# Ledger of designs, part 5: designed miniproteins, single chains, continued (4)

Each design is a single chain, and the fold is of that chain. pLDDT is the mean over its residues in the fold that is shown.

## One batch from the design tools (miniprotein)

Design m12140
Fold by ESMFold2-Fast:
Structure m12140 (fold): chain A 85 residues (1-85)
Amino acid sequence: SAEVEAALAALGEASRLAVEAGAPEEILQKLRSAAHHLTAGDLEGALAELEEARRLVEEADLPESKKRQILAKIEEAIRHARRAL
């Protein structure tokens, strides 16, 4: 679906930004898990992983500007995944 494709695109941007910011591996693993669930059509599983990634980013020791950029893309992915339900 167009919504799943948009969620995956936003998630790809979140992952790229997280790597560039030096985010902990746990965050990268949650983003990869969310992508796996989206491609498998498990929207509920994807949303659970995205919500956990969001919490981990909020708690991470990263520059505030980098957190905001990553969180914006995670929130975008969450909105698209919810619209696909």
Scores: mean pLDDT 91

Design m12141
Fold by ESMFold2-Fast:
Structure m12141 (fold): chain A 95 residues (1-95)
Amino acid sequence: NTEEAIKLAEELRKLVREHAEKSGLPEVQRYADEAVRSLEEAIEDFKKGENKNGALSDLGGALRYAERMAEVSGDEEFLERTRELIEKLKEAIEK
């Protein structure tokens, strides 16, 4: 479901950006920029309909950067919410 995937991606982008702003830490902001870039690449690959595996790989990249953000900030709730959104987004892409 393309509509659901786009909605989940926007929710994830918002979560990542809000966490970076609240942290006030330059390193967290740097990882947030990379996470958002990987997420946007995943959604563009998915929208093209030709690169589902590329989209899933880019989501893996977004998760790795979000894990780095959580390591620096110490915010386990942020990491849990990010993992849940990425799993839902993977399911939306795989259908």
Scores: mean pLDDT 83

Design m12142
Fold by ESMFold2-Fast:
Structure m12142 (fold): chain A 101 residues (1-101)
Amino acid sequence: GAAVRDVRIEPKEVEVKSGETIKLKVTVTAGDAPATVRVRLYDEDGNLVAESEPVTVPAGSTATFEVELKAPDKPGTYYAVAEAETPDGRLVSEPVKVKVK
């Protein structure tokens, strides 16, 4: 099995106003090592614009938790991914499309 078994993020699309809170639900299944999980928000050019506080998921566990990020002041389309990292490997979720108005 992989060091991280699964990483999911919901919803798949969200619309917010500039400066409002983006709320995302992350579910991670860790493998044989604890996973450190962050959500990263990228602009359309691939620049990192926001990052969540790290959450540790214990080895062999599934954890579901809510992540809150501040929407950027600049309107546009952004992409959020959940990244779970261990010393032995990394898994990244499918992206969430974030529309900032």
Scores: mean pLDDT 87

Design m12143
Fold by ESMFold2-Fast:
Structure m12143 (fold): chain A 110 residues (1-110)
Amino acid sequence: MGMQRFADYIDQQKERLQIGRTAIRNGDTASVQKQKRYAQAQLAQFQADLARTTSPNGQQILQQVIQAEQLAIQGYDAALNGDTQRGISLIDQSIQTYQQAIDQSRSLSG
């Protein structure tokens, strides 16, 4: 997988987290549950990708986006349990972790 194409792919996943953040802020429980399911599916996909990846740089970036999706799932769970502030904080941490992975992926493209 080219690092540029992977950076574009994970940038799209980061945009999904902005939708989830808005759903938490609006108390849209149905949308939060939907975004949690997307995060769980994406986590499973990144874990499968990590198991097939032999590149050290690829492994590091996949570990970062796995951590980002785990933070997102925790954020959605916090929001669904009524802790909106913790939910938003965890989603913001997930977005920041994704941004770090994107920046690293783009720096390796060349």
Scores: mean pLDDT 85

Design m12144
Fold by ESMFold2-Fast:
Structure m12144 (fold): chain A 90 residues (1-90)
Amino acid sequence: LSEKEKEILEKTRKEVKELLLEAGIPEEEAERISYLIGLALEEFKENKYSEKEIESFLENLRRTLKELGVPEEIIEKIVELVEKTAKELL
C-alpha cells in the first residue's frame, strides 16, 4: 500500500470503530472488528477483488453486524464507509 492508501485505511478503521462504540459494542470487540475490516480492505487491493466479490463481503458484513445487535442506521453507515474505501483503493 502507498502512504496515501495507508492513511485512507487508518481513517476508515478509526471511523468504523467509533461507529461500533456508538452502537454500544465493547471497545475490545469494536477494535477487533475494525481491524479485520482493515485487513479485508488491504486484501481487496492486493488481490484486485471484483465488484461482485466486494458486494458479497459487504452483504456478509451487514449480516454479521445485525447478528451483533448493531442498529440498522449504524450498519448502513459502516457498510457505506467500507464500500467507499474499497472503491477508492481499487
Scores: mean pLDDT 83

Design m12145
Fold by ESMFold2-Fast:
Structure m12145 (fold): chain A 89 residues (1-89)
Amino acid sequence: ATVDRIADEIAEAFKKVPEDKQEEVKEYLRRIADPSASFEEIREALGKVIDILGKELSKETIDELQRLVANEDYDALREIARRALEKME
């Protein structure tokens, strides 16, 4: 439920940014979704996604993403990125 909601909001926010920024967001989401990505790489890529999409994301979603990082729930972050990418196809 929470993972799907966050992924939906990311996919909708993605549609509202210019095409060059859309390609950057896809690249960062692919990095987060990569099972070989380190925790540092996931945190850095997520920060970039929030920087680009943040005006279009709810405070609730930003707060939830920050809580997942604080809890080191990188499996949930990878799942969110994977589902967001699927919704962008």
Scores: mean pLDDT 85

Design m12146
Fold by ESMFold2-Fast:
Structure m12146 (fold): chain A 60 residues (1-60)
Amino acid sequence: SPVLEAAELAARMKEEGKTVEEIRQALLDRGYDEGTALALAIAVENGLTLKVVENARAES
């Protein structure tokens, strides 16, 4: 799933010490949509990446 790939990338970037804005920009640079990029960047800041992925999967 593209959302799972984006979530994994966002989580990895957070481990590398990237900011929310840097994570969002990196996801956009890789072709993810604005809503997904923003949601995942915020989710990793709050430690909610897994829940965001589950919610996106349920809405898809």
Scores: mean pLDDT 72

Design m12147
Fold by ESMFold2-Fast:
Structure m12147 (fold): chain A 68 residues (1-68)
Amino acid sequence: GPEMYPVDHTLLDDLDAERRARVGAFLARHFPDVDLSSPQALNALASYVLAAGGPLAEALRALLAELR
């Protein structure tokens, strides 16, 4: 398929709505044109960022560690 990275559909399901909103705000800063209003879209984009690696992935991992 056209998919380059696996999506973890449950990646953020351990977080409450307020903590998921914090992840959404982080991702919206870097991806302003992506609709992150749904938990499914948020899980998909977070999975993509973590799979792609690099400084943004490291920043997201640090945020997730603070929220858990």
Scores: mean pLDDT 75

Design m12148
Fold by ESMFold2-Fast:
Structure m12148 (fold): chain A 81 residues (1-81)
Amino acid sequence: SLEKQRLLAKAVGHTIAAIASELEGNYKEAGRHYLEAGKLYEQLGDKETAIKWYEKAIQYFKKSGDNEGAKEAEKLLEKVK
């Protein structure tokens, strides 16, 4: 459906933004974008990709000292496993 295509485009967009933030050393932004990508892939039914992005979100939130972001991503990872 067009809605699923739009959702996939948003998921890919957040993945690209996460990589860009990572390259710039903006680890908190990278964590946020990986978290949003994970949520979108989960909505698309792609649990494997959602898990991958939740793990990346946890990694970068911890690297930036964002303990709240890390806990949110960990909670979402546990629910999708």
Scores: mean pLDDT 91

Design m12149
Fold by ESMFold2-Fast:
Structure m12149 (fold): chain A 94 residues (1-94)
Amino acid sequence: MIVAIAGAGERALELASRYYKMGADKIILVDIDPERLEEAKKRLVEEYGVPESKIILAVTEPTEENIRKAVKEITGKEPDVIVSGVTLEQVKAA
């Protein structure tokens, strides 16, 4: 399961940890700010226990189109799940 998460704040970290525990193969954090993404990756590894090998960072505007494009370029596949880490809404890529 490939999971893409829009954002790199607290909600994004909670969602990433949850999907990792559900058996996600890859977790892709998507944000326009590369510094915010690097800090999010560090916190996921150090505070949430997510292995670094499961985490991928994509620096782009986190629109659905840009997320799908970035995930496909990085993994060769469409994301199984796209989740907003900046709202309470969750969207599954069917």
Scores: mean pLDDT 81

Design m12150
Fold by ESMFold2-Fast:
Structure m12150 (fold): chain A 67 residues (1-67)
Amino acid sequence: RKEAREKVIRESSLTMLELALRQRLGQERADKALEAAKRKATPAELRKAGFTPEEIKLVQEIQKLLE
C-alpha cells in the first residue's frame, strides 16, 4: 500500500536524523534533543538549553516527521 511505503520512508528519514544528532552531540544530548522535538519545544527554548542553530534545525526537521 502507498501508506506502508510512506511510513517506511518517514521512519528511514527519522532514523537518519537521529543518527546525525547522536554523531554530532553524543547520546545524552541527542536524547535531550529528541525529547524536546516530541514536546514541540520552540527554537527559543532550544537556544536557552544550549543548542546551536544547526542543532535546532535538526530538531525542527524531526518535529515535522513526527507529525
Scores: mean pLDDT 75

Design m12151
Fold by ESMFold2-Fast:
Structure m12151 (fold): chain A 76 residues (1-76)
Amino acid sequence: SMMQQKQKAEQAKQEADKEADQAIKQGQQLSSDPVQSAQVLGQQAGSLVKKGKEDPIAKDGMQESAQKLIEQYNKL
């Protein structure tokens, strides 16, 4: 069902956004060390992209959350 796939995608996006927010928070705690902050953001973005490849229904949400982390990385 397309509606079930949409709900699954929305749930996966919410979970990915929570993981992204956690990584941003960790990066902010490491703000005195930009290299460590960048490593945390980059590793989490890579993890979300990998999860999206493993679940095609969640792919767009995972990629959007990964892009959010990449934008924070580029601001460092």
Scores: mean pLDDT 74

Design m12152
Fold by ESMFold2-Fast:
Structure m12152 (fold): chain A 60 residues (1-60)
Amino acid sequence: MEIARKAAEAFWNGDLEAFYKYIDELLKKEKVSVEDLSAVYPGLVILQDEETLKKLKEKV
């Protein structure tokens, strides 16, 4: 998924503003794929953002 890949790229470029912009777009979706969650998972774990991670897991 394009949005999740852009989020991952933003995270690894150190652009946390863009990362959370794309995370918000994923959270607006009714459902996210396992691939979407997998792409953003490392960033959310490193940031210790368990609340956002839980919300995304509920949409898989």
Scores: mean pLDDT 84

Design m12153
Fold by ESMFold2-Fast:
Structure m12153 (fold): chain A 72 residues (1-72)
Amino acid sequence: MEGTLIATMKVRNLEDLEKLESLLRENLPARVEVTSSGKTEVYDINNQSELDKLIADLRQYKLPATVSIYSM
């Protein structure tokens, strides 16, 4: 399948969220799979604005989440 898995991480707090943001910023464009509260959602992150929205959504979902990052 197209798209290489770059990383999978547990985002448990704001410090983990900052690490996720840094990693994604260096790997755009990326596909991100977020699993939180038994639900999995997929995000295509093409630019910084879309990254900022993902970070806000993760914060609103009330951590913890498991996040997998794939190259596009």
Scores: mean pLDDT 80

Design m12154
Fold by ESMFold2-Fast:
Structure m12154 (fold): chain A 90 residues (1-90)
Amino acid sequence: AKVVGEIVGNNVNIEAEGLTREQAREIVKAAELISKGTVYAFVSGDRAFVLASGLTLEEGKKIMEAALAKVEGKVEIKEDGNYIEAVAEG
């Protein structure tokens, strides 16, 4: 399984693949429950896609952490100002 997450200011983009359908649904549910802004989120088979905007940084981090937690394996996080990128692969 692989999850790639990006936070850019008040926006979060998550792309996940190689998941169970349950894991993909949980990522989408987390985004919808955490976000007080706008969420566009889809599940397709073993894949999850999330685009959320109007977030606080804390909301963005929670959405990203929920997605990364579905992958067993190595997690790499890079932060630069208002940009955070995370990759989990297992």
Scores: mean pLDDT 83

Design m12155
Fold by ESMFold2-Fast:
Structure m12155 (fold): chain A 93 residues (1-93)
Amino acid sequence: LPSVEEVRAAIERLKKELEKASEEEKEELKKKVEEMLKEYEENREEAEEALAKVPEREARLGLLQQQLYMAVVLGVPEEEIERLLAEIERELA
């Protein structure tokens, strides 16, 4: 499992990359996130079945990390990002 510090460092790197990205590159990233969400919805039953085969803690942590990545790419408020980080920290405790 990654440490909370490693997750925070990854988010800071992503934020810096997004700051340096052109508006076209940001739109492409948002489009990819939207495609990922659509693919998840279309394959929800298969994804849930796959997650049921991993330890519950690892499954929850993986889901929270994906939500955090999507939140950063979509530019959600910092309060929401900190909430997701707090949930990850709780799962790692």
Scores: mean pLDDT 72

Design m12156
Fold by ESMFold2-Fast:
Structure m12156 (fold): chain A 68 residues (1-68)
Amino acid sequence: MIEIKEITDENGNKQYTIVIKDHPPSEEEIEFVIKELEKEGLEKRGMSQEKVDLFSKQFRKYALEEKE
């Protein structure tokens, strides 16, 4: 199970915490989180596509613990 939690830090900045309770998470759960990260990064944070792609790849790697 994957949960996304929004936390406001002491400086008023919003931080997002991704909690993975079961390993490995389902493919559907991984794709859902990646899609939400892309929407938040590109549309609301003004992040570059390269940064969003990097975070999505890193999240998938850590979530699945897969080795190429």
Scores: mean pLDDT 63

Design m12157
Fold by ESMFold2-Fast:
Structure m12157 (fold): chain A 66 residues (1-66)
Amino acid sequence: ATDTVTIRNDGEGDFEVDLLDADGTVLASGVIPAGGSLTVDVPAGTEVTVEVRRQGPVGGLRLTVS
């Protein structure tokens, strides 16, 4: 089974992010443009951390797990 993690950029600039597991292993990495999203399937029950490497000037990221 997998969980779907969606990271949406509700800001006005690009965000560079890494999605990491509990051990710090990078599961996904990417640039999320303003109004864009990054969707990643992870093993069900995985503890995930979003590491923001570069932030846009206004707004933030929205996370959804399903």
Scores: mean pLDDT 76

Design m12158
Fold by ESMFold2-Fast:
Structure m12158 (fold): chain A 71 residues (1-71)
Amino acid sequence: MREELIEKGRRMEEEGANGAEIKANSKSEEEHKALLEGAIEAGVRAVEEAVLNTVKLREEDPEKAFELGLK
């Protein structure tokens, strides 16, 4: 059951669900935690990809990377 909820949370994050939608889909605090765990895992992957893309840009065009960082 918990694994299924984690997978559901991961899928919800990938589909663009927000925190309120994740909460609305939980029947208890324990289920809410499992859904959030999956969503966080999906979000961490997205952040890792964004960071790697930023590192790559910084290596290829440092001036542009710093300009974007000032926003």
Scores: mean pLDDT 68

Design m12159
Fold by ESMFold2-Fast:
Structure m12159 (fold): chain A 90 residues (1-90)
Amino acid sequence: GVVEELQEALAAALLVENLTAEEAEAELQRLQKLQANEPILQALLLLKAGKELTQEQLQQLGLHPDVVQILLQAQESGKPVSELLKEALS
């Protein structure tokens, strides 16, 4: 459900926010090489690496609309994804 996906996204965001942009890009490349099915983590790593995310790309990853909205809001505002996710889970 949406709550479980928001909780998963929060855990991933807290991990990714401790990375540098270069470390996030390296981890993204590692996951892509392994063909890992980690859409939330991959979306967060893309944002941290400074890559642009579109609503269409995030929806095609199968993310819940609420998670998509939070990721796009973080990209537009520059606010930490973890802060927006904590607000959504309150």
Scores: mean pLDDT 85

Design m12160
Fold by ESMFold2-Fast:
Structure m12160 (fold): chain A 103 residues (1-103)
Amino acid sequence: MEVSKEEMVEYIERAARRLREALTRAAEANGGVLTLDQVRRVAAEVVQEAKAEGESDAYILMLRRLGGLVLRQVAEHGGRVTLEQALAFVEAAKREVLEEVLR
């Protein structure tokens, strides 16, 4: 059964929230700053956690896509960012993925 656009929007919103919460925890553990390697680790860990929780392949794909876009932005900003910057990158990634899903 094909995933509806409404279900895809829900998956993107939930994936973005998971990523934001994980990045916030990682930044708090590191004095409010995230390195490229820390963001890469967080992106991998949230995918593993979502798989363990039984999330759909479509959700995992959206989570991976959001993580990849955030990683790209962190790399383009010198490989170190504040939590505020990281959260802004998640919002930008969410907007990009939503535009692609909604046409």
Scores: mean pLDDT 87

Design m12161
Fold by ESMFold2-Fast:
Structure m12161 (fold): chain A 67 residues (1-67)
Amino acid sequence: SAAEYAREAAREAAARGDAASAAAGWQHMLSFETGVVDEESARRGAEAARAGDAAASGQYIREGGGH
């Protein structure tokens, strides 16, 4: 799905330290209301990315979704 693709893109951006691209990916995921990540994890991940903490943002992507 588009939301799953956005999540993967956000995770890759966070992994390389690109907080701005990670934030954009979070925003895109939230626009779909798909349950790809839970809303609280998405809000925390977006906040971390906006604060420039790409590593914390990436952790919320991993923890907010199913394995």
Scores: mean pLDDT 62

Design m12162
Fold by ESMFold2-Fast:
Structure m12162 (fold): chain A 96 residues (1-96)
Amino acid sequence: LAAEVRELFDRALAEAAGTDDVEKRRQIQVEMLAEMARLLGRAEGRAALGEEIAQLLLDSLGKDATDELEARLAPAVAAIQALLEPIAQERRQAAL
């Protein structure tokens, strides 16, 4: 799981660095989070929930965010960010 998370993070960073388009960066971020939700769901034996969260994230790309949608997604986004934080820290240390 950690290696797959690192690959997704590295890929998303490379793609985001290649564009100045705010909407394109948003798309890359959401697609990465959707793939993360699928991986976490499979790892926890909850593949159906992972896919449901991924679909909710992808559906947000073409719609204005509602307070309800943001409230529902916030815990999942926070959990994914917490998992990415150690990887980001490791990458910063490797760059030194």
Scores: mean pLDDT 63

Design m12163
Fold by ESMFold2-Fast:
Structure m12163 (fold): chain A 83 residues (1-83)
Amino acid sequence: MKEEIKKKLLDLITKKGMSVPAAVATLKDQGYEITEEIVREVLKELGQEELLPVVLEVLNSDEEKRAEILQELAEERRRRAAE
């Protein structure tokens, strides 16, 4: 089960171009039980361990709060790309 969820997360990120927080939110909304351990392993595999606090915030949020966090992250990335 853990390996299947990890593979689905990696597929969303690498094949569909989703950010890690967006991929976690997508699978959680589909009813998959995503744990902190799975998130840590995915971030380690991608070399993006700096995103761990943000991804954990998404993981532990309800649907409404999760959408708000993802919107803030999208604006942050847009601001960084403009600078």
Scores: mean pLDDT 75

Design m12164
Fold by ESMFold2-Fast:
Structure m12164 (fold): chain A 82 residues (1-82)
Amino acid sequence: MDVDAILAKIDASLPDLIELFKKRGLPEEEARRLALDIQLGLAGIIAGVLRIEDKRNPTAEIREDLARVEAYIARLRAELEA
C-alpha cells in the first residue's frame, strides 16, 4: 500500500469537500468539520488495514506506514478540536 500517496489524495480533497458542503448551505466552520470528519474516517480505515497487515507480516515498512497514518489522524483530531 502506498500510504503517502493515499494520504496526499485525502489531504488534497479537503478544499473540494468544504466547497461541496458550503454549496449545500452549511456555514464554513461546519463544512470544514464535516470534511475533516470524513478524512478522519478514511484515515482510520487505512490504519485498521495496516494493523491487520502488521499482525500477519510485521515489517519495518508496515510499522512506518502505520506511524505516518496515526500522525495524520492525530493532526486531523487536533484540527477538529480547534
Scores: mean pLDDT 82

Design m12165
Fold by ESMFold2-Fast:
Structure m12165 (fold): chain A 109 residues (1-109)
Amino acid sequence: SELEEALKLIKEYSTDPRLQGLILAAAYALSKLEGISFVEAVKRIIDYLKARFPEDTDLSSPEVIAELERLRDALLAQVPEFAEKIREIYDKVKNGEISIEEALKELSK
């Protein structure tokens, strides 16, 4: 399924739940903004990060986290109708309250 492909891509990029949550939040906002599939949005975010940070893309470096937080906030500002739900789901993933898999199920409802 599309959700299984997106999950695989996020998990292959990082095992850090904060980084996984940031990618999920940015990708979901991008998906809603551009009218593209969630898996396509995830691919675009990951490709951007690999191009911008080729030496350290798989590590939760402060620079990668800061750029993802900036990108997330810029995208959420452009989809205000989804911003609250995306922020709530991100906080639950970041805090370990739900898995990235449960987060995707919640967002697909």
Scores: mean pLDDT 80

Design m12166
Fold by ESMFold2-Fast:
Structure m12166 (fold): chain A 84 residues (1-84)
Amino acid sequence: DKEKEAIAKAAERIVRTLGEEYGVPDELMEEYAKRAAEAAKKGDYIGFYNVLIELVKAAPKSPKREEDIKILNEQIEAVERVKQ
């Protein structure tokens, strides 16, 4: 399915961008990229955002990290409201 592969590639790109921004090691970033792609392919957007939160939490605490976690949690809440 071309659409599912496009979604998976977009999810991997988001993980790589965020992981590089936080200096996450390549091996750990590949694990999160794979998990995010699988969640996104299944339409599990809550699972996808939870993987991004885990990735960001792997980095040291900073104001930027806390703001990114807040934004990701707001996305989960938005998905939960629509899933009703």
Scores: mean pLDDT 80

Design m12167
Fold by ESMFold2-Fast:
Structure m12167 (fold): chain A 101 residues (1-101)
Amino acid sequence: SPQEKLFNLLREAVDLLVEISNHLSQEGLKTKDTRLFLAGASFSMAALQFNLMIKYNVPTSEAKKTAIKVLEKAIDIMEEVQAPQEYINRMKALLDQFKQL
């Protein structure tokens, strides 16, 4: 169903957001760059938001719009902090999948 496809994409986005959050937090610790810590925290909060949308069965149209906005903002943050291009590319691929639902 369309809802199953959306919720599977939300789970994939949660996994990627957590992976990137951990990476940025570790790089922030190594480099003492507070911007990386704040970016990591922001991505952890985004992952929590997506998990709550799944848990509470938020309507498909609302969840899709929210996911697109959150992932667009995540890409902007990754570009600002110069996150690895592989993470940016993976996030852009997920964003495109949400837009095509």
Scores: mean pLDDT 90

Design m12168
Fold by ESMFold2-Fast:
Structure m12168 (fold): chain A 61 residues (1-61)
Amino acid sequence: GELEEKALEYIKEALAKGFSPESAFMYASLQLADELVKQGMSRVDAYNEAAKAAKKALEKI
């Protein structure tokens, strides 16, 4: 979905900068969660949805 594509872009960016896959996952999850909170999602829902999207994106690499 759209969130998974955004998470994939953040993960690819972090990996290109030399981050480990675990650090890339953390980076993507935090960036996406912050975007979702700014769009009106609750912090709990934002972090859960962001982490879920980042996990799916990491599986595509």
Scores: mean pLDDT 84

Design m12169
Fold by ESMFold2-Fast:
Structure m12169 (fold): chain A 87 residues (1-87)
Amino acid sequence: MLEGLYEHLSEHEEYLEKTFNSLSEAQQQKIEAAIPKIAEALEKGNLREAIEIAQEAAAQVTKDPNERSRLAAYALRKAIKEVLEKK
């Protein structure tokens, strides 16, 4: 399940990373600070909570709904990678 979601998000990796890299350093830090919390939710099997944390972090950085979705996807992908690398 998580492996399939990671693979799907990784098809858009270049685009997600480009969106993240367009942010200021302070905005990047806000997204990165959410990643451990997203990973914790995923380790508990709570995908809905993980998505909510990612969307909330993105909402603190941008008011554009499309950019918000991309940044949430970026954070979620990084968190899934952390969870999968521990297995």
Scores: mean pLDDT 83

Design m12170
Fold by ESMFold2-Fast:
Structure m12170 (fold): chain A 92 residues (1-92)
Amino acid sequence: MEKLLLVVVNSGQLPQETIDALEAQIRREGAALGIETRVIVLPPDADDEELRAAARAAKAELEAEGYRVEAEFESRNEAGRIVGVAILASKE
């Protein structure tokens, strides 16, 4: 059974260099665990609806590739804004 972690994130007010470093770190850690990782970075002005729409579209693509979504997590900041959505999927 093949595992995949997809992360959709709002870039917030982070510099591009910090976003690039975070994406590289997520991919590196996933590779070390033997899990395929995909990262989608949305612009800092993306709202909760845009983040949810991107996550929904990504889930549809995963299902089209034969993956089954096992878990989904929305992460919020102290202001109540969605800052990321993590999707765990598996394939036989």
Scores: mean pLDDT 76

Design m12171
Fold by ESMFold2-Fast:
Structure m12171 (fold): chain A 64 residues (1-64)
Amino acid sequence: SAEAEKLLESAKKLLSVMPRDVAIQLMVKETGISREMATEILEAIERGDYERALELVEEALKNL
């Protein structure tokens, strides 16, 4: 979805300018996604596994 793709691109930008732990905290505050899901999404991005990261974002958005 466009919303999931937009969130993925935002998460990628966060990781480019700040440490992972700070990016996780900001993502949780701004989106309401759980810390556990935010952590998995950011770890997938760090691995370059963007397909998995997008899948996790879509799952997280459905469970908000």
Scores: mean pLDDT 84

Design m12172
Fold by ESMFold2-Fast:
Structure m12172 (fold): chain A 101 residues (1-101)
Amino acid sequence: KEADIEKLAAAAGAFAAEHAASKVTLKAYDKNNNLVEERVITSAEEAYAFTKEALEKGLNVKVVAETAGGATTEVTFTLSKTPKPTKLGGDTNQLHASALG
């Protein structure tokens, strides 16, 4: 969903802002786990834009924050396949095999 892309891009921007003192690298992967694009970002706005563009192209985005001490923190943003559409009454299922007795 487009709204899901926007939320994930905003989350990536927030992560970049939280780790502004660290080296933040964004990596875009296709569905076969091939690295398509890699970018070191300098702002939360760049992280937002990169993530939104990559997700719109059907790519998965990994955000890596590396501190000066060499510690790394990673998060992955992936569009999960949406659940099947909601049916009447929230998908109620009832098994009844008795007929008049």
Scores: mean pLDDT 69

Design m12173
Fold by ESMFold2-Fast:
Structure m12173 (fold): chain A 57 residues (1-57)
Amino acid sequence: MELSAEEIAERLYEMMVTLGLDVKDEALVRAAVDTLLSDAPEEVREEVIRRVMELAA
């Protein structure tokens, strides 16, 4: 599935909120991104983390 970092971040944010996870906890967001996007380049993972944190603000 070819999704932009923005689309991935939006979907991950919705999933985490639905599961009752604290999307303002950067360490938890980072752990989720590292687990779900393990095969993605570090640059893409950092962009997704950044966008999820912006959505949580």
Scores: mean pLDDT 78

Design m12174
Fold by ESMFold2-Fast:
Structure m12174 (fold): chain A 73 residues (1-73)
Amino acid sequence: MEEVLKELREKATKRALEKGELVGTSETQEGGGNVVDIHEIEVTSADGYVLVAVTAHFDDGGHLTAVARARPK
């Protein structure tokens, strides 16, 4: 599980760093199992920060999500 989280965090952080200065990261986990897919979403907040979320879905119905936040320069 730590290996999956590391992959998601690295992907989210890499994408956020392409947008600007990394200012924070967070993660959420529910359940566990074999990864069936990985999905990436990018959102710009009202104050101009970029949020990159990378989610892995598990075959038992759970998920693991890593989020990185960047301040554009």
Scores: mean pLDDT 80

